# Ledger of designs, part 102: designed miniproteins, single chains, continued (3)

Each design is a single chain, and the fold is of that chain. pLDDT is the mean over its residues in the fold that is shown.

## One batch from the design tools (miniprotein)

Design m11543
Fold by ESMFold2-Fast:
Structure m11543 (fold): chain A 64 residues (1-64)
Amino acid sequence: SAEEEELARRALELAEEMAEKLSKLPGVTSVEVRRVGPGTFVVTFTKNGVKREVRITNELVAAA
């Protein structure tokens, strides 16, 4: 639906914004945004040699 498409777009926008902010932090490398579901995105990065992941979903965006 149009509402689901809008929430998915907002989830992508938040993921991209988070990736941009993370890429500017000291010790952060290998920042990547991936789509893992219809409305789910993950931001993966390495901080001080440790791999980390943040999940952003359209459900989380709708709840915020």
Scores: mean pLDDT 78

Design m11544
Fold by ESMFold2-Fast:
Structure m11544 (fold): chain A 97 residues (1-97)
Amino acid sequence: SLERIQEALDEYNADIERILSKVPEEDREKFLKLAEEKYQEYVKFWEEILGMTLEEWVKRWAEKEGLTPEQQQALLEATRAFLKRNAIYEAYIELKK
């Protein structure tokens, strides 16, 4: 449901903000660069496995499940936020090494 997708998106974004708040100001530029690199690695990995872009995969899933355009967009945003949260977490762990 749209409500469940929105709840997942909100949880992923809350996790991202929580981790970002723990990064010292002097490390922020390096952290954000590392997090972006990790995010792009996750996106590339999954798109290679799927054989298509995340957007195309979500579109095909939405068509199969009869989702509305609003639900499709929310699902895409939640999928990206999930991968971004994982990238942010890995960047944070690497920064602490």
Scores: mean pLDDT 87

Design m11545
Fold by ESMFold2-Fast:
Structure m11545 (fold): chain A 74 residues (1-74)
Amino acid sequence: SMAAAREEAERASREMREALLKAGASEEVAEAVGELIREGYLEAARLEAEGKVEEAREVAQQTVAEAARVFEEA
């Protein structure tokens, strides 16, 4: 369900934010990456629920690339 997807997205975002902070990232960078992960997860879940599996996969890949870019440019 989308409710379960939201809970999982929030968990993934929190875990990523905590991991980045522990690795020495700033709070701004950790928050930005966490938000990208959360939104990307939700968008991918929404597309998958609509049967758009390939589009969901593309969104997931783009989200990972964007998150890595934000972290590397910090």
Scores: mean pLDDT 82

Design m11546
Fold by ESMFold2-Fast:
Structure m11546 (fold): chain A 60 residues (1-60)
Amino acid sequence: GVAEAVGSRAGAELAARMGGPLAEVRPIGPTEARVTGRGSDEAARRVADGAALLGAGLPA
């Protein structure tokens, strides 16, 4: 499975660093990027959800 999330570029870059080769970052705007998680469904979704929360500036 694959999970996707949209967030800030900084959040997406952080998610890519955490996921390593399992995370793909694609810019979709000047301050926004889409993060695609790969691997197991749980791992991919965790990476994507983390990026979205960081991009939204939400705590935790």
Scores: mean pLDDT 61

Design m11547
Fold by ESMFold2-Fast:
Structure m11547 (fold): chain A 117 residues (1-117)
Amino acid sequence: VSENFKKFGEWFLSLSDEELLEKLREILKKSDVEVPKKDEEIFESLKEGNALPFLEGLAAVYAGKYTGEPTLESIYEYGLKNMGKIDDKVVKEVLELIDIDKDGKITLEGIREFFKK
């Protein structure tokens, strides 16, 4: 786990659930993805093609390739600029690590547990 992943995780865990969900809604809107009405479904929408840059950015943070500011906007922009340069296996691994209960759903609890590692 990279130093930047730990710093990003500490910042991410400092956000309230309301602040985090609102920032994710903004990313989905900018990605031209339909924003779900249920908070629990927001993370599932990140698996859709138009929100893939956010997941690619998180994979870059996890792999130690991202060295920028720990904000959702900055990692999204990194993902956009580096689409196809981040290993799809790493993106898949990040998604599997977030899905802690193995029910095929991503939750705030799952993402917080991912950043504790």
Scores: mean pLDDT 67

Design m11548
Fold by ESMFold2-Fast:
Structure m11548 (fold): chain A 81 residues (1-81)
Amino acid sequence: VSEELPEEELKEVKEKLKEEAKELKKRLEEFKEEVAKQASTLTPSQKEQVEIALKLAENADDDEKTEKIIDEMYEKRKAVS
């Protein structure tokens, strides 16, 4: 059985990710430029993390979309063996 985070910890994680997404959105252009500079050195796993971070940042103003992105991320993580 996959270990599920306690409700309190899950809320804290989601809230932290929402805050990080809003902060990242403020620096979104700068972050995109840094990613572009490092694109050739990123591993596939790092590229996926960057894509998730960008999606969260772009949708930071929409709490519902942000939660859907987080939920999708966790579902993909559960699907990966």
Scores: mean pLDDT 71

Design m11549
Fold by ESMFold2-Fast:
Structure m11549 (fold): chain A 93 residues (1-93)
Amino acid sequence: PERAREYIRKVRNNEELDEKEKRIVELLEQAAAAEAAGDRAAARRHLAEALSLMFGIDVARIEELVRELGTFQRTVAALLREAGFEAGELPAP
C-alpha cells in the first residue's frame, strides 16, 4: 500500500521524517525488539499501533486480524506484506 511504501522510501533515502512517520518507525522497531525478547503480546500491540497509524485503521481491528492469523510470525509477515513490505524486508525468517 502507498502510505507504507512512502514511509519506507523516506527511511531508505535518509529523508526527514515528520513526527507521525518517526512514531511509526519507532513502533515497528519496538515490535521487533519485543519479539526478540519473547514478549509476543507487546510485539503484537506495537505492530498493531504502527499499522493503525499507517492505514488509519482501528488498533482493535488490527489486533483481531493478528489473532485470526494464528501464529505471530505468520501474522507479522502477512500484515507487513499488506503494509507494503517485500519478503526481503521482513524481520522474520
Scores: mean pLDDT 59

Design m11550
Fold by ESMFold2-Fast:
Structure m11550 (fold): chain A 99 residues (1-99)
Amino acid sequence: SALEAQLRALEAEMKEAREAGDYERFVAVSREGFRLAGRYALEHGLETGDTALSRLALLAAADRPDSELAKVLRDLLENTDLTEEQREFLEGVIAALEK
């Protein structure tokens, strides 16, 4: 679908921003990506597991101030099993949002 194509393009931009350590760019693209991913998940039924729920949580925060998004991500960091690399990256995103 068109929505799937848009999501794939945003996922590529998120990957580039993450690899570059560009946390501000990652936040901007992620807000759009998680909003679209949340719409896709709701439209096609919910996937099981933490990833789908995490996307819905970020979708809920997509239009909120950076401080509120940082709180949502901090909750995700505390309550989700993440790799060390994922944890370090998420901490960088939170720091950028709190700047």
Scores: mean pLDDT 64

Design m11551
Fold by ESMFold2-Fast:
Structure m11551 (fold): chain A 65 residues (1-65)
Amino acid sequence: MEKIKEFVEKHRPRIRARIAAGESEEDIVNELLKEFVKEFPDATAEQINEALKLIREEVRRLRAE
């Protein structure tokens, strides 16, 4: 749980940069999910699903600001 939140917080500047570059939510989410799986190769399906949700929510939150 904490590792997923730390991952999202660590990558928040990158998410902002990709939003500013005009990348789609889907492209940003998919790329960060790939990076999450690379950093946490032993992540369970439940952890991967939680990471997907938190990354998507972060992208949406930053776009709304």
Scores: mean pLDDT 82

Design m11552
Fold by ESMFold2-Fast:
Structure m11552 (fold): chain A 74 residues (1-74)
Amino acid sequence: MAEEIRRRFREALEGLRRFIEEDPSLTPEQKERLLAVLREAEARVEAARSEEELLEAVRASTGEIEGALREVLA
């Protein structure tokens, strides 16, 4: 279960990264900021050693990504 959650979250982050990179409406600075947040999210999830830690990492990362998107797109 935990490995599948980690794999799916990583795939979701990769998809979002490509979407951000290919979006012509975002400035280079906005792209770099969003990509940095995605990189931190990936690191948090990779560092998780248990299913409980993984779920907390996903929850925290999702909140940070949402916050960054709201700030950048405001």
Scores: mean pLDDT 81

Design m11553
Fold by ESMFold2-Fast:
Structure m11553 (fold): chain A 85 residues (1-85)
Amino acid sequence: MTSEDEFQALLEKLGLTPEELAELTRRAAAGDEEARRELGILTAKAAALKYGLEELAARLIEAIRAGDMEAAEAVAREMEAAIAA
């Protein structure tokens, strides 16, 4: 109940419906690089909103937009470590 409402509110802040997120995830899993890039950016924005990781999210978004996958992976690992801590 509360987690579902929180998830829907988060998607609204990101300008997405659950159906759009599901479709984007499906396309990314099928190898759509543009969908993978968009999903990565949305995940970064969601983490910033949920965990307050705005600096890491901004760095991840910049790396994804620049096509720097090595930098994107490094920042993603930093975000995972911060969430796990």
Scores: mean pLDDT 74

Design m11554
Fold by ESMFold2-Fast:
Structure m11554 (fold): chain A 83 residues (1-83)
Amino acid sequence: STYGEIVDAAVKAAAKLGSPEAAAIAQAGFNRLAETAPDALVSSEQIGAEYAALAPDDEIAREAEQVAREAHMEATFYLPKPE
């Protein structure tokens, strides 16, 4: 699924930080987005909101959020657009 690819990319990118906590936060954030709209592309604002809800102002969460935004941007270029 669309979200499966994005989640895998975010978890792999977070793993490069050497932090299992960052990887777990990234996966949890994407899982929450998938529950809301499993087949939709998500906005940068939605990513920020979900990661802020998981761990507000945590440095690891901030790094996971940035990694997730980069993974989402990269995945969006390879996913079919709605039109």
Scores: mean pLDDT 56

Design m11555
Fold by ESMFold2-Fast:
Structure m11555 (fold): chain A 74 residues (1-74)
Amino acid sequence: SSEEIEREFDRRLAQILHDGIRNRLSLAEMKARVDEAVAEYAARLPEVSEEERRRLLATAHAALDRVHADYLAR
């Protein structure tokens, strides 16, 4: 289901955030990894709308921006 795919994507996003923080990756590097993950999920989701795909990407980028503001920019 879409909900299961979203939960798996959320776990993938959390892993990218953990790796980014632990390895002190730049925001650009973390966004590149997220873009790759979203592209992989989009390829697996032929039944979801373009709007849902854009929402997943926007959500992931927003999460990275928040983490960067809170933990990495200071």
Scores: mean pLDDT 75

Design m11556
Fold by ESMFold2-Fast:
Structure m11556 (fold): chain A 95 residues (1-95)
Amino acid sequence: MEELKEKAIAEAEKKSTNGEAAFEVELVIAAIEEDLERLRALLATLAPDGRELPEAQLREARARIVTATRSEIAVNPEPMNALLGELIALEEERR
């Protein structure tokens, strides 16, 4: 993998300075998008009255996570974990 990654970086450098980084960010965005979709579905279950989060707020949370992940991808997606924690707390309060 390392050698293949180095070759990909060299190839991207010829086409675009941030080609490799852009591709990796795209993969992270896809993963975050799937997780946000799952959280949205879970929230709809917890709020049967249709109290869904506005798309604008979901997009802003996603943008913050992307920015944090791009800088320190190995650290932790704290914003996502915080949102998930709030949904779990809501479910527990309903019991």
Scores: mean pLDDT 50

Design m11557
Fold by ESMFold2-Fast:
Structure m11557 (fold): chain A 62 residues (1-62)
Amino acid sequence: DAASQAAGEAVLALARRGQALVDADPSARVEIDVTETPDSIEIRLTTEVDGRTTEEHLRIDR
């Protein structure tokens, strides 16, 4: 469905961004978590660079 397609595109975009970060700084750590429910898809990106941790949350409603 449209929500699943949007979530897939978002995950790919985040993965490409994370790979670019690791390519620039091999010490960087990137983790992407996806949680699906009947009503929504939740994506969490956790990035750790130079001892700083940042989290981004995206929710896509079905």
Scores: mean pLDDT 79

Design m11558
Fold by ESMFold2-Fast:
Structure m11558 (fold): chain A 79 residues (1-79)
Amino acid sequence: KVEIPGADPEVVELASKAAELGLKVMESGDPEYVARGIGIALQGIGAAIDAALGTRSVEEARAEAERAVAAAEALLAEA
């Protein structure tokens, strides 16, 4: 897996989980779920990148990645 230099390992792990769950949401084949799945994956990855660049604190990035994971899990439960 690609490592993001300077990113907290927990944030990277949560971002990876958000991306994996976002891909599962996309497997539904519904265009709205596909769009939401992409958005969730990008939200998690973006949080990890922001933390690595110092534009967001590790705590804020972790919270954002956790929100992305929770959003993906909620969509999967509704599907």
Scores: mean pLDDT 75

Design m11559
Fold by ESMFold2-Fast:
Structure m11559 (fold): chain A 105 residues (1-105)
Amino acid sequence: AAGATITGVTVGATSTQVTVANNGPAGGAGALVVRSDGTVVGQGSAAIAAGGTATLTLDGPAKAGDTVLAVHARGVELVGAASAVVGADGGIASSSAGAELAAPA
């Protein structure tokens, strides 16, 4: 099945960059960072090519333990979804909906 995977998370001073890999058709990718209290810290979107990758810049800095949620859509059709938990060093501690990618602290 077509899907999307979060392959990278990089925390900056004012933003979070999320790299999404797409093994499905071309479309749009969107992502947001949610804290355990339900606060949305940042959000962003970009176009994504078929079989390509996109780096999304989210407008808020994530913290360790925050969850990144990413979606891949073609128009109004949801093609894929993925999640990742931010690690202590600002990388991926755990992920779902695709290959596991670990960024150890």
Scores: mean pLDDT 73

Design m11560
Fold by ESMFold2-Fast:
Structure m11560 (fold): chain A 76 residues (1-76)
Amino acid sequence: SNEPVLDELAVLSREQIAELAREMARAWAAGTGDEETAQRVIDAINAGRWEEAARLLREAGVLDEEGAEALARALR
């Protein structure tokens, strides 16, 4: 369950949540070496494609399904 992450997102601004998602992508790339997937996430966030960014983070294993849905909802 990603309940603690959902509660944290509820107190952040949209810009702070977007930066958190970018930092999650960068941290994942630093651990895995997959800069291409991290860049796709960052590009989606910068383009306002929040559901795509959340889906990519879920597919990468950074977020589970519940966490991805919560992130997309928080950025709407």
Scores: mean pLDDT 75

Design m11561
Fold by ESMFold2-Fast:
Parts: sequence; structure tokens; C-alpha cells
Structure m11561 (fold): chain A 66 residues (1-66)
Amino acid sequence: MKIEKTVAGYDESNPVGVLAAASALTIPGTELVPLEKAKEIAKNEGMEVVMDSPKAGFLVVEKLEK
């Protein structure tokens, strides 16, 4: 399946999450947003959680084309 959209969320107060989010930006077309916004997008758009690190404050979600 083709990936339609990738979103990376980070907690700006957690340095580990900020560094992980910076790494996600190496993927072209990745949208970087605050962690709570990434959770909202995932829930509302039916996106798959690819990576979740709650203690680091980092989340990657992808929307797959059918």
C-alpha cells in the first residue's frame, strides 16, 4: 500500500522527543506537529500508529491508501 500522509508529533518540553522528531524530518513530506495535534489527527483521520514513545513524547502516524 502507498503511504498517503505521515505525521510526527513531539512534546517540546522533552529533549528526547524533540531529537526523535528531528530524525523523522529526514523523511520527505513528513508533517511535524505538537504531540497532542498528532494524536488528534491520528484519531480523526484513522491513521495507523507506526511508532509510539509516550515517555519520550514522540509519536509517528501514517495514513495508508486503500
Scores: mean pLDDT 73

Design m11562
Fold by ESMFold2-Fast:
Structure m11562 (fold): chain A 92 residues (1-92)
Amino acid sequence: ILEEAVELLERAVEVAEAAGDLETAKRLRELLERIRASRGKPDEMLVLYEALEEGARLLEESYERTGDERFKELGEKLKELAELLRKIGLNP
């Protein structure tokens, strides 16, 4: 799940950069750095959950602005991972 989340967020950065949404790309990169900085720390799973939720919101906003279906698809996948983390006992 962590590896899937990182891969999806990295892909989201690439899509945002290709679409010219540089602010969204920057914010997604900041989320990736937060996830990396939390590795092995007690709050790693909470940081991952928060990053997935914020990333999904950013991609949904980019989809509304651009109409690019890739943002919608990636945002939905991030929401699915966030919901999975919530169900396995992560309590935000």
Scores: mean pLDDT 81

Design m11563
Fold by ESMFold2-Fast:
Structure m11563 (fold): chain A 110 residues (1-110)
Amino acid sequence: SPREELLALVRELFDTVMDPSASVEEILAVIRRLLEFSKTQSPELQEGAFNAVLGALDEVARLRPKEEAIRLLEGVKKEVEEVSKDPRVKESAEALKKRIDAQIERLRKE
Protein backbone atom coordinates (compact mmCIF):
# COMPACT_ATOMS: atom_id res chain seq x y z
CA SER A 1 0.00 0.00 0.00
CA PRO A 2 1.16 3.63 -0.44
CA ARG A 3 1.09 4.14 3.35
CA GLU A 4 3.30 1.06 3.90
CA GLU A 5 5.70 2.31 1.17
CA LEU A 6 5.85 5.75 2.88
CA LEU A 7 6.60 4.10 6.26
CA ALA A 8 9.36 1.96 4.69
CA LEU A 9 10.99 5.05 3.07
CA VAL A 10 10.72 7.01 6.35
CA ARG A 11 12.37 4.13 8.28
CA GLU A 12 15.17 3.93 5.66
CA LEU A 13 15.69 7.72 5.90
CA PHE A 14 16.01 7.77 9.71
CA ASP A 15 18.16 4.59 9.73
CA THR A 16 20.51 6.28 7.21
CA VAL A 17 20.63 9.57 9.19
CA MET A 18 21.39 7.64 12.43
CA ASP A 19 24.21 5.68 10.75
CA PRO A 20 27.41 7.72 11.37
CA SER A 21 29.11 5.99 8.38
CA ALA A 22 26.40 7.15 5.93
CA SER A 23 27.54 9.90 3.53
CA VAL A 24 25.70 13.14 2.73
CA GLU A 25 25.12 11.68 -0.76
CA GLU A 26 23.49 8.51 0.67
CA ILE A 27 21.12 10.59 2.85
CA LEU A 28 20.30 12.86 -0.14
CA ALA A 29 19.47 9.79 -2.27
CA VAL A 30 16.85 8.59 0.28
CA ILE A 31 15.37 12.11 0.61
CA ARG A 32 15.15 12.38 -3.19
CA ARG A 33 13.24 9.07 -3.39
CA LEU A 34 10.84 10.23 -0.65
CA LEU A 35 10.21 13.58 -2.43
CA GLU A 36 9.61 11.81 -5.79
CA PHE A 37 7.24 9.35 -4.07
CA SER A 38 5.27 12.30 -2.61
CA LYS A 39 4.40 13.74 -6.08
CA THR A 40 1.89 10.95 -6.89
CA GLN A 41 0.37 10.61 -3.39
CA SER A 42 -2.71 11.96 -1.60
CA PRO A 43 -2.32 15.28 0.30
CA GLU A 44 -2.16 13.36 3.63
CA LEU A 45 0.74 11.16 2.42
CA GLN A 46 2.49 14.17 0.80
CA GLU A 47 2.36 16.00 4.16
CA GLY A 48 3.70 12.85 5.88
CA ALA A 49 6.64 12.66 3.43
CA PHE A 50 7.56 16.36 3.77
CA ASN A 51 7.26 16.21 7.58
CA ALA A 52 9.55 13.13 7.61
CA VAL A 53 12.17 15.02 5.55
CA LEU A 54 11.92 17.99 7.95
CA GLY A 55 12.32 15.70 11.00
CA ALA A 56 15.34 13.98 9.41
CA LEU A 57 16.97 17.38 8.73
CA ASP A 58 16.48 18.33 12.41
CA GLU A 59 18.29 15.09 13.39
CA VAL A 60 21.10 15.79 10.88
CA ALA A 61 21.59 19.30 12.34
CA ARG A 62 21.77 17.77 15.85
CA LEU A 63 23.93 14.68 15.16
CA ARG A 64 26.29 15.58 12.29
CA PRO A 65 29.31 17.95 12.22
CA LYS A 66 28.18 21.49 11.30
CA GLU A 67 29.95 21.58 7.89
CA GLU A 68 28.42 18.19 6.88
CA ALA A 69 24.94 19.24 8.10
CA ILE A 70 25.14 22.47 6.05
CA ARG A 71 26.25 20.53 2.92
CA LEU A 72 23.28 18.16 3.29
CA LEU A 73 20.80 21.01 3.94
CA GLU A 74 22.05 22.86 0.82
CA GLY A 75 21.70 19.62 -1.20
CA VAL A 76 18.14 19.04 0.06
CA LYS A 77 17.30 22.68 -0.73
CA LYS A 78 18.30 22.08 -4.39
CA GLU A 79 16.14 18.91 -4.55
CA VAL A 80 13.21 20.80 -2.96
CA GLU A 81 13.62 23.68 -5.48
CA GLU A 82 13.38 21.10 -8.32
CA VAL A 83 10.25 19.38 -6.91
CA SER A 84 8.62 22.81 -6.24
CA LYS A 85 8.25 23.12 -10.05
CA ASP A 86 5.53 20.42 -9.80
CA PRO A 87 2.20 22.15 -8.94
CA ARG A 88 1.03 19.06 -6.97
CA VAL A 89 3.70 19.60 -4.27
CA LYS A 90 4.62 23.31 -4.74
CA GLU A 91 3.11 24.60 -1.46
CA SER A 92 4.68 21.83 0.69
CA ALA A 93 8.04 22.22 -1.11
CA GLU A 94 8.09 26.03 -0.63
CA ALA A 95 7.27 25.60 3.09
CA LEU A 96 10.10 23.04 3.49
CA LYS A 97 12.52 25.35 1.63
CA LYS A 98 11.81 28.16 4.14
CA ARG A 99 12.49 25.79 7.07
CA ILE A 100 15.77 24.65 5.44
CA ASP A 101 16.89 28.29 4.88
CA ALA A 102 16.21 29.01 8.58
CA GLN A 103 18.20 25.91 9.68
CA ILE A 104 21.19 26.81 7.47
CA GLU A 105 21.26 30.37 8.88
CA ARG A 106 21.00 29.04 12.48
CA LEU A 107 23.90 26.59 11.93
CA ARG A 108 26.09 29.28 10.31
CA LYS A 109 25.62 31.50 13.41
CA GLU A 110 26.83 28.69 15.74
Scores: mean pLDDT 87

Design m11564
Fold by ESMFold2-Fast:
Structure m11564 (fold): chain A 76 residues (1-76)
Amino acid sequence: MEEIERLRRLAREHREQAERYRERARELARELVESEKDIEKINRLIGEALREIGLAVEHLLEAKRAEEEARRLEEE
């Protein structure tokens, strides 16, 4: 059952990476609150935060796929 353990580890790694991207997005959001009068900076920070959010979603989807594959193998 090494394959199931490998998939579970992969899912955990992807969830950890997603949390790192999520935390970076939170930091960008904090800067955004402090930047109300600088439209250029606001637009840049929004773009950066959206990119970090997109990467977090991508890694969460990869984690879900690995978890679903592990469950499928475990139920067979």
Scores: mean pLDDT 81

Design m11565
Fold by ESMFold2-Fast:
Structure m11565 (fold): chain A 79 residues (1-79)
Amino acid sequence: HMSRNEAALVAESEVGLARMMLSAGGLSIPASTLQNRIQQLQQIRQEARDLDVPDEVLSLLDDTIRDLQALARRVEQAS
């Protein structure tokens, strides 16, 4: 059983890693890698919501998922 505080920390940590990926890799990141990260963040978001994590953390997850989805579309279109 994960606490709300633990779920928030996990979400913020995974968002941080995804944001580093976005800033460092850009269009050089494979679409499959981006899709896998999106799926992981969507699962984390669902678990965080169930644990009533603060809206600010949920918003960070939503924004990060959206940015990754936009990048994935651009990578796929460039292929």
Scores: mean pLDDT 81

Design m11566
Fold by ESMFold2-Fast:
Structure m11566 (fold): chain A 84 residues (1-84)
Amino acid sequence: GSVVLPPLSPEEQEILDKVREEARKLGLSEGQIQYIENLLRTALRHGASIDEILSLVEDALDEFGVSEEKKEKFLEELRKILEE
């Protein structure tokens, strides 16, 4: 479908692509992956800090019942992606 807002920057698209692959590795459902993707899109568009994005994603992973080990690994990868 047509994007009403400005298109994603190459950096935003790269972040979303990498996060989607990491979420798939966690065994998240399609709906859970879409939730994380929409959360990141919204946060990035509103200029959220890296720490704010990590906090929002951590809360979502807790609600999904992701194990502490998998959650920590995902958040570490997300931080690396965002800190580039």
Scores: mean pLDDT 77

Design m11567
Fold by ESMFold2-Fast:
Structure m11567 (fold): chain A 86 residues (1-86)
Amino acid sequence: AQTAIELAKKKEAERRRTRERQRQADELADYVKTVLKRTIPENLAEVNAKQFKIAIMTSTASSQVAATVKRALNELSDKLRKFEEE
């Protein structure tokens, strides 16, 4: 009984944290879109920002959201580096 209640509380906290993380992800995606519009062609910036937001929003757990954000940031960094080398 005790362990079941503890597990339920942990899952609820995880879900709340995931929702907050998704809100932060939306804000980050909008920020990235704004920055990219100044650095690369507008059409490419909008596509990248939208895809980034979709990837974050499809995550169901806080750990998945964190992994998705880290992966997207690394991919964005690689794309910017290649663009600068062009």
Scores: mean pLDDT 61

Design m11568
Fold by ESMFold2-Fast:
Structure m11568 (fold): chain A 111 residues (1-111)
Amino acid sequence: MEVAQAISRIMEEAKEALKKELIEAGLSEEAAEAVADEAAKMAAQLADEEDEKEVRRRAEEGAKVAVENLESKGLELTEEQKKKAIEIGTRAVVETARRIREEVARIREEN
């Protein structure tokens, strides 16, 4: 339960921070929320991966898919907005996955 609560907290904090950063980069609130939600979910899935290069590769792939899904839903982005969303999303996934991995390891070593 403690591990699940820690992961949930980190994901919610990362999602809120990422949403704000994406809005500041020019995305609509709806587009920013959709990308932030997918990034948080991906970070949780990648938290067990210790190879940061593999985490980054998969994060970039997921960010590109998330942007393509926005366009398929009628949320039009400029090429610059797409590039920024992919760059910001990729970084956020890598940082959040690392944060989850470190916190989970800490909790398990202290219990």
Scores: mean pLDDT 82

Design m11569
Fold by ESMFold2-Fast:
Structure m11569 (fold): chain A 98 residues (1-98)
Amino acid sequence: SLLDEMVALVEDTLARIRANPAQFDAVLAELYKKILELLKELGEKLSDSEYALKVTSFLVYAVGLSTEVVLEDPSLTEQMTALNKAVTDAVKEAEATR
């Protein structure tokens, strides 16, 4: 499903940031573009209420996962804050253009 693809992208992005935290800006720019594309596709296929539920579930998952990463390694706080901003900004942009 598109939601599973979005979840997999967040998990892959976290692995990439953990492997090379100094390059997080480039990795997050890529995540933003891909999530935005998938959110737009999801918005074309779902009703407003179904879309809102799926997007809310995705955001809760992404925030939960990034919080877990910070609890395990507080040195990644900046990167995880930026990741949460990237996914939230993609959601806002997709919603504004829907």
Scores: mean pLDDT 86

Design m11570
Fold by ESMFold2-Fast:
Structure m11570 (fold): chain A 73 residues (1-73)
Amino acid sequence: SAMREEQEKALAEMESKIEEALANTHAPKEKLEEALKEIPKIVEEAIALDPENRELIERSAKILEDLLKKLLE
C-alpha cells in the first residue's frame, strides 16, 4: 500500500538524518539524557494519536534510543 511505502521511506530518511545528527552532535550530556527519558512518553502519546502506525513509531523510537545510548556511553 502507498501508506506503508511512505512510512518505510520516512523511517529510512529519519534514521539516516538522526545518525548524521548524532554523529556530529555537540549537545551536552544532560540534554541527551533528558531526551532519552522523554522518548517513552512521546511514543505513548504518538501511538494514542495514530495507533495504526504503532509499529513504525516504536521502531523509530527504538532506533533513536539506541543511538542516544551509544552517544552517552
Scores: mean pLDDT 71

Design m11571
Fold by ESMFold2-Fast:
Structure m11571 (fold): chain A 68 residues (1-68)
Amino acid sequence: SMDDQIQKVMDQIQKVVDEIKKKVDELNKLRADGAPQSDIDKVQKQIDDLQKQLSDLADQLQRLMDQK
């Protein structure tokens, strides 16, 4: 059903949000510990990729809700 599809996308959004929070905590720890810029840049890229995934999921959710 459409409601099952909406719930699935919402569950995926929650997982991505939780992953972003963990990566932000990791990034803050790396900065506090004076980690190499290459390590900081790697985690920042992972956050950027997750934020893009979140945006794509939000667009998918909006499309599903508009079809209701």
Scores: mean pLDDT 87

Design m11572
Fold by ESMFold2-Fast:
Structure m11572 (fold): chain A 69 residues (1-69)
Amino acid sequence: MAEELSRDPELKEKVAEAVSSFFRSAGREVTSVRVDVERNTVIVDVRGGDTSDTVEVPVEDAVRLAERQ
């Protein structure tokens, strides 16, 4: 999944958009989205209020979010 995602720039863009929309709807600002092929995860840096956090989303879950866009 992560290798397939990293090789498909269109899917990668849709995943970044879907993940950003998901966190934005939860009141968090997405500052970066990266694919970690070794961990098979999408790493999302989010900012909400006075806090910054890094969230790891399984590539499978991120792709499922993108497929709904």
Scores: mean pLDDT 73

Design m11573
Fold by ESMFold2-Fast:
Structure m11573 (fold): chain A 65 residues (1-65)
Amino acid sequence: SAEDEGVAALAEALAAAGMSPEAARRGAIQAKNSGGDAQGLLAGARAVREGHSGSLGGAAAKTNL
C-alpha cells in the first residue's frame, strides 16, 4: 500500500541518517500509527534525507510551525 511505501521510505531515510535499522523501523511505524498518511511519511523521509537540523520531523516543523 502507499502507507507501506511511506513507512519503508521513512525507515530507510532514518537508517541512512545514522539510526540503527531497528530504531528507524520503529520510528517509521510510530509515525504511521500517530496518523501519518502516505504523503506525510514520504515528506518526513525527504526532510530526514535533506538534513533538517535537530528534527527527524523537519517537514512537520516546517509546515506546522
Scores: mean pLDDT 69

Design m11574
Fold by ESMFold2-Fast:
Structure m11574 (fold): chain A 97 residues (1-97)
Amino acid sequence: MEKIKEEALKYIDELANDINNPEAAEKLQKKLEELLEKGAYEEALELLLELAKKIKKVTNDPENLADIEAYIKKIEEALANIEEFKEKYEEQKKKIE
């Protein structure tokens, strides 16, 4: 868990400095998926929230800023309703198999 979170934070910092870094985005996506598979839903959402907030700080385009704000709200709502988020994820996982 801790190593996955530390690596995810490194990729978040890379993306905050260069939003068009596809390698960092792909690596971050894999780490978030690993956390979700391990049941670390709250940690995965917290990492996404940190990324979105850091990108917001470096974003000067009003259109992109609005998209980031919408994304932040969705993550905050998921964190506020973490039990529902967990139940939905577990139900989807059962249906895929």
Scores: mean pLDDT 76

Design m11575
Fold by ESMFold2-Fast:
Structure m11575 (fold): chain A 114 residues (1-114)
Amino acid sequence: MEIVEAESFDEALELARKRVDEAIAAHPGPAVGAIAVYDKKTGTIYTEARVSPAARPYADRAVFAATKEAIKLAEQLAKEHPDAEYVVAGVVLRVDPETGRIEVVDSFAVYVKK
């Protein structure tokens, strides 16, 4: 898993969105990405999902799975990095259309340290 640093919340979120979009585009089959943003000052988690057109029939299940993994990753990294103001975690899942099997194909984090 890659971890990168950003100077601001907006930069971290933009980097995460770009990386999720690139990971989805790199996979030939149905893919879903989720981003979880942990605001350590408030204890609030914001989430968003990105679904490839081919993944729309699987969206409910795949979005739930990706979001759950992204939240788990963001919470874990927030504990490991007490000096971070924001932790942004991204998870990309591929769905096998024949079996319905969900596989993690990318995971990363971005944190803001001030």
Scores: mean pLDDT 81

Design m11576
Fold by ESMFold2-Fast:
Structure m11576 (fold): chain A 62 residues (1-62)
Amino acid sequence: SSMEEERKRIEETIKKDIERGRKTKMSVSPEAEKRILEGVAESLPLMIEGIERAIERSLARK
């Protein structure tokens, strides 16, 4: 349940960042969006590892 809470927190942060981007008229072409999504998919394992390390480091320091 605490992991689900952290996941929810991350999801909310992403939503807020997207909303902020829309307000600032951040225009990204559909082609660029596709390439970004592909890049994210390829780097997803590294991103997950990074997030896990960041959480572990945060908990250890606190």
Scores: mean pLDDT 65

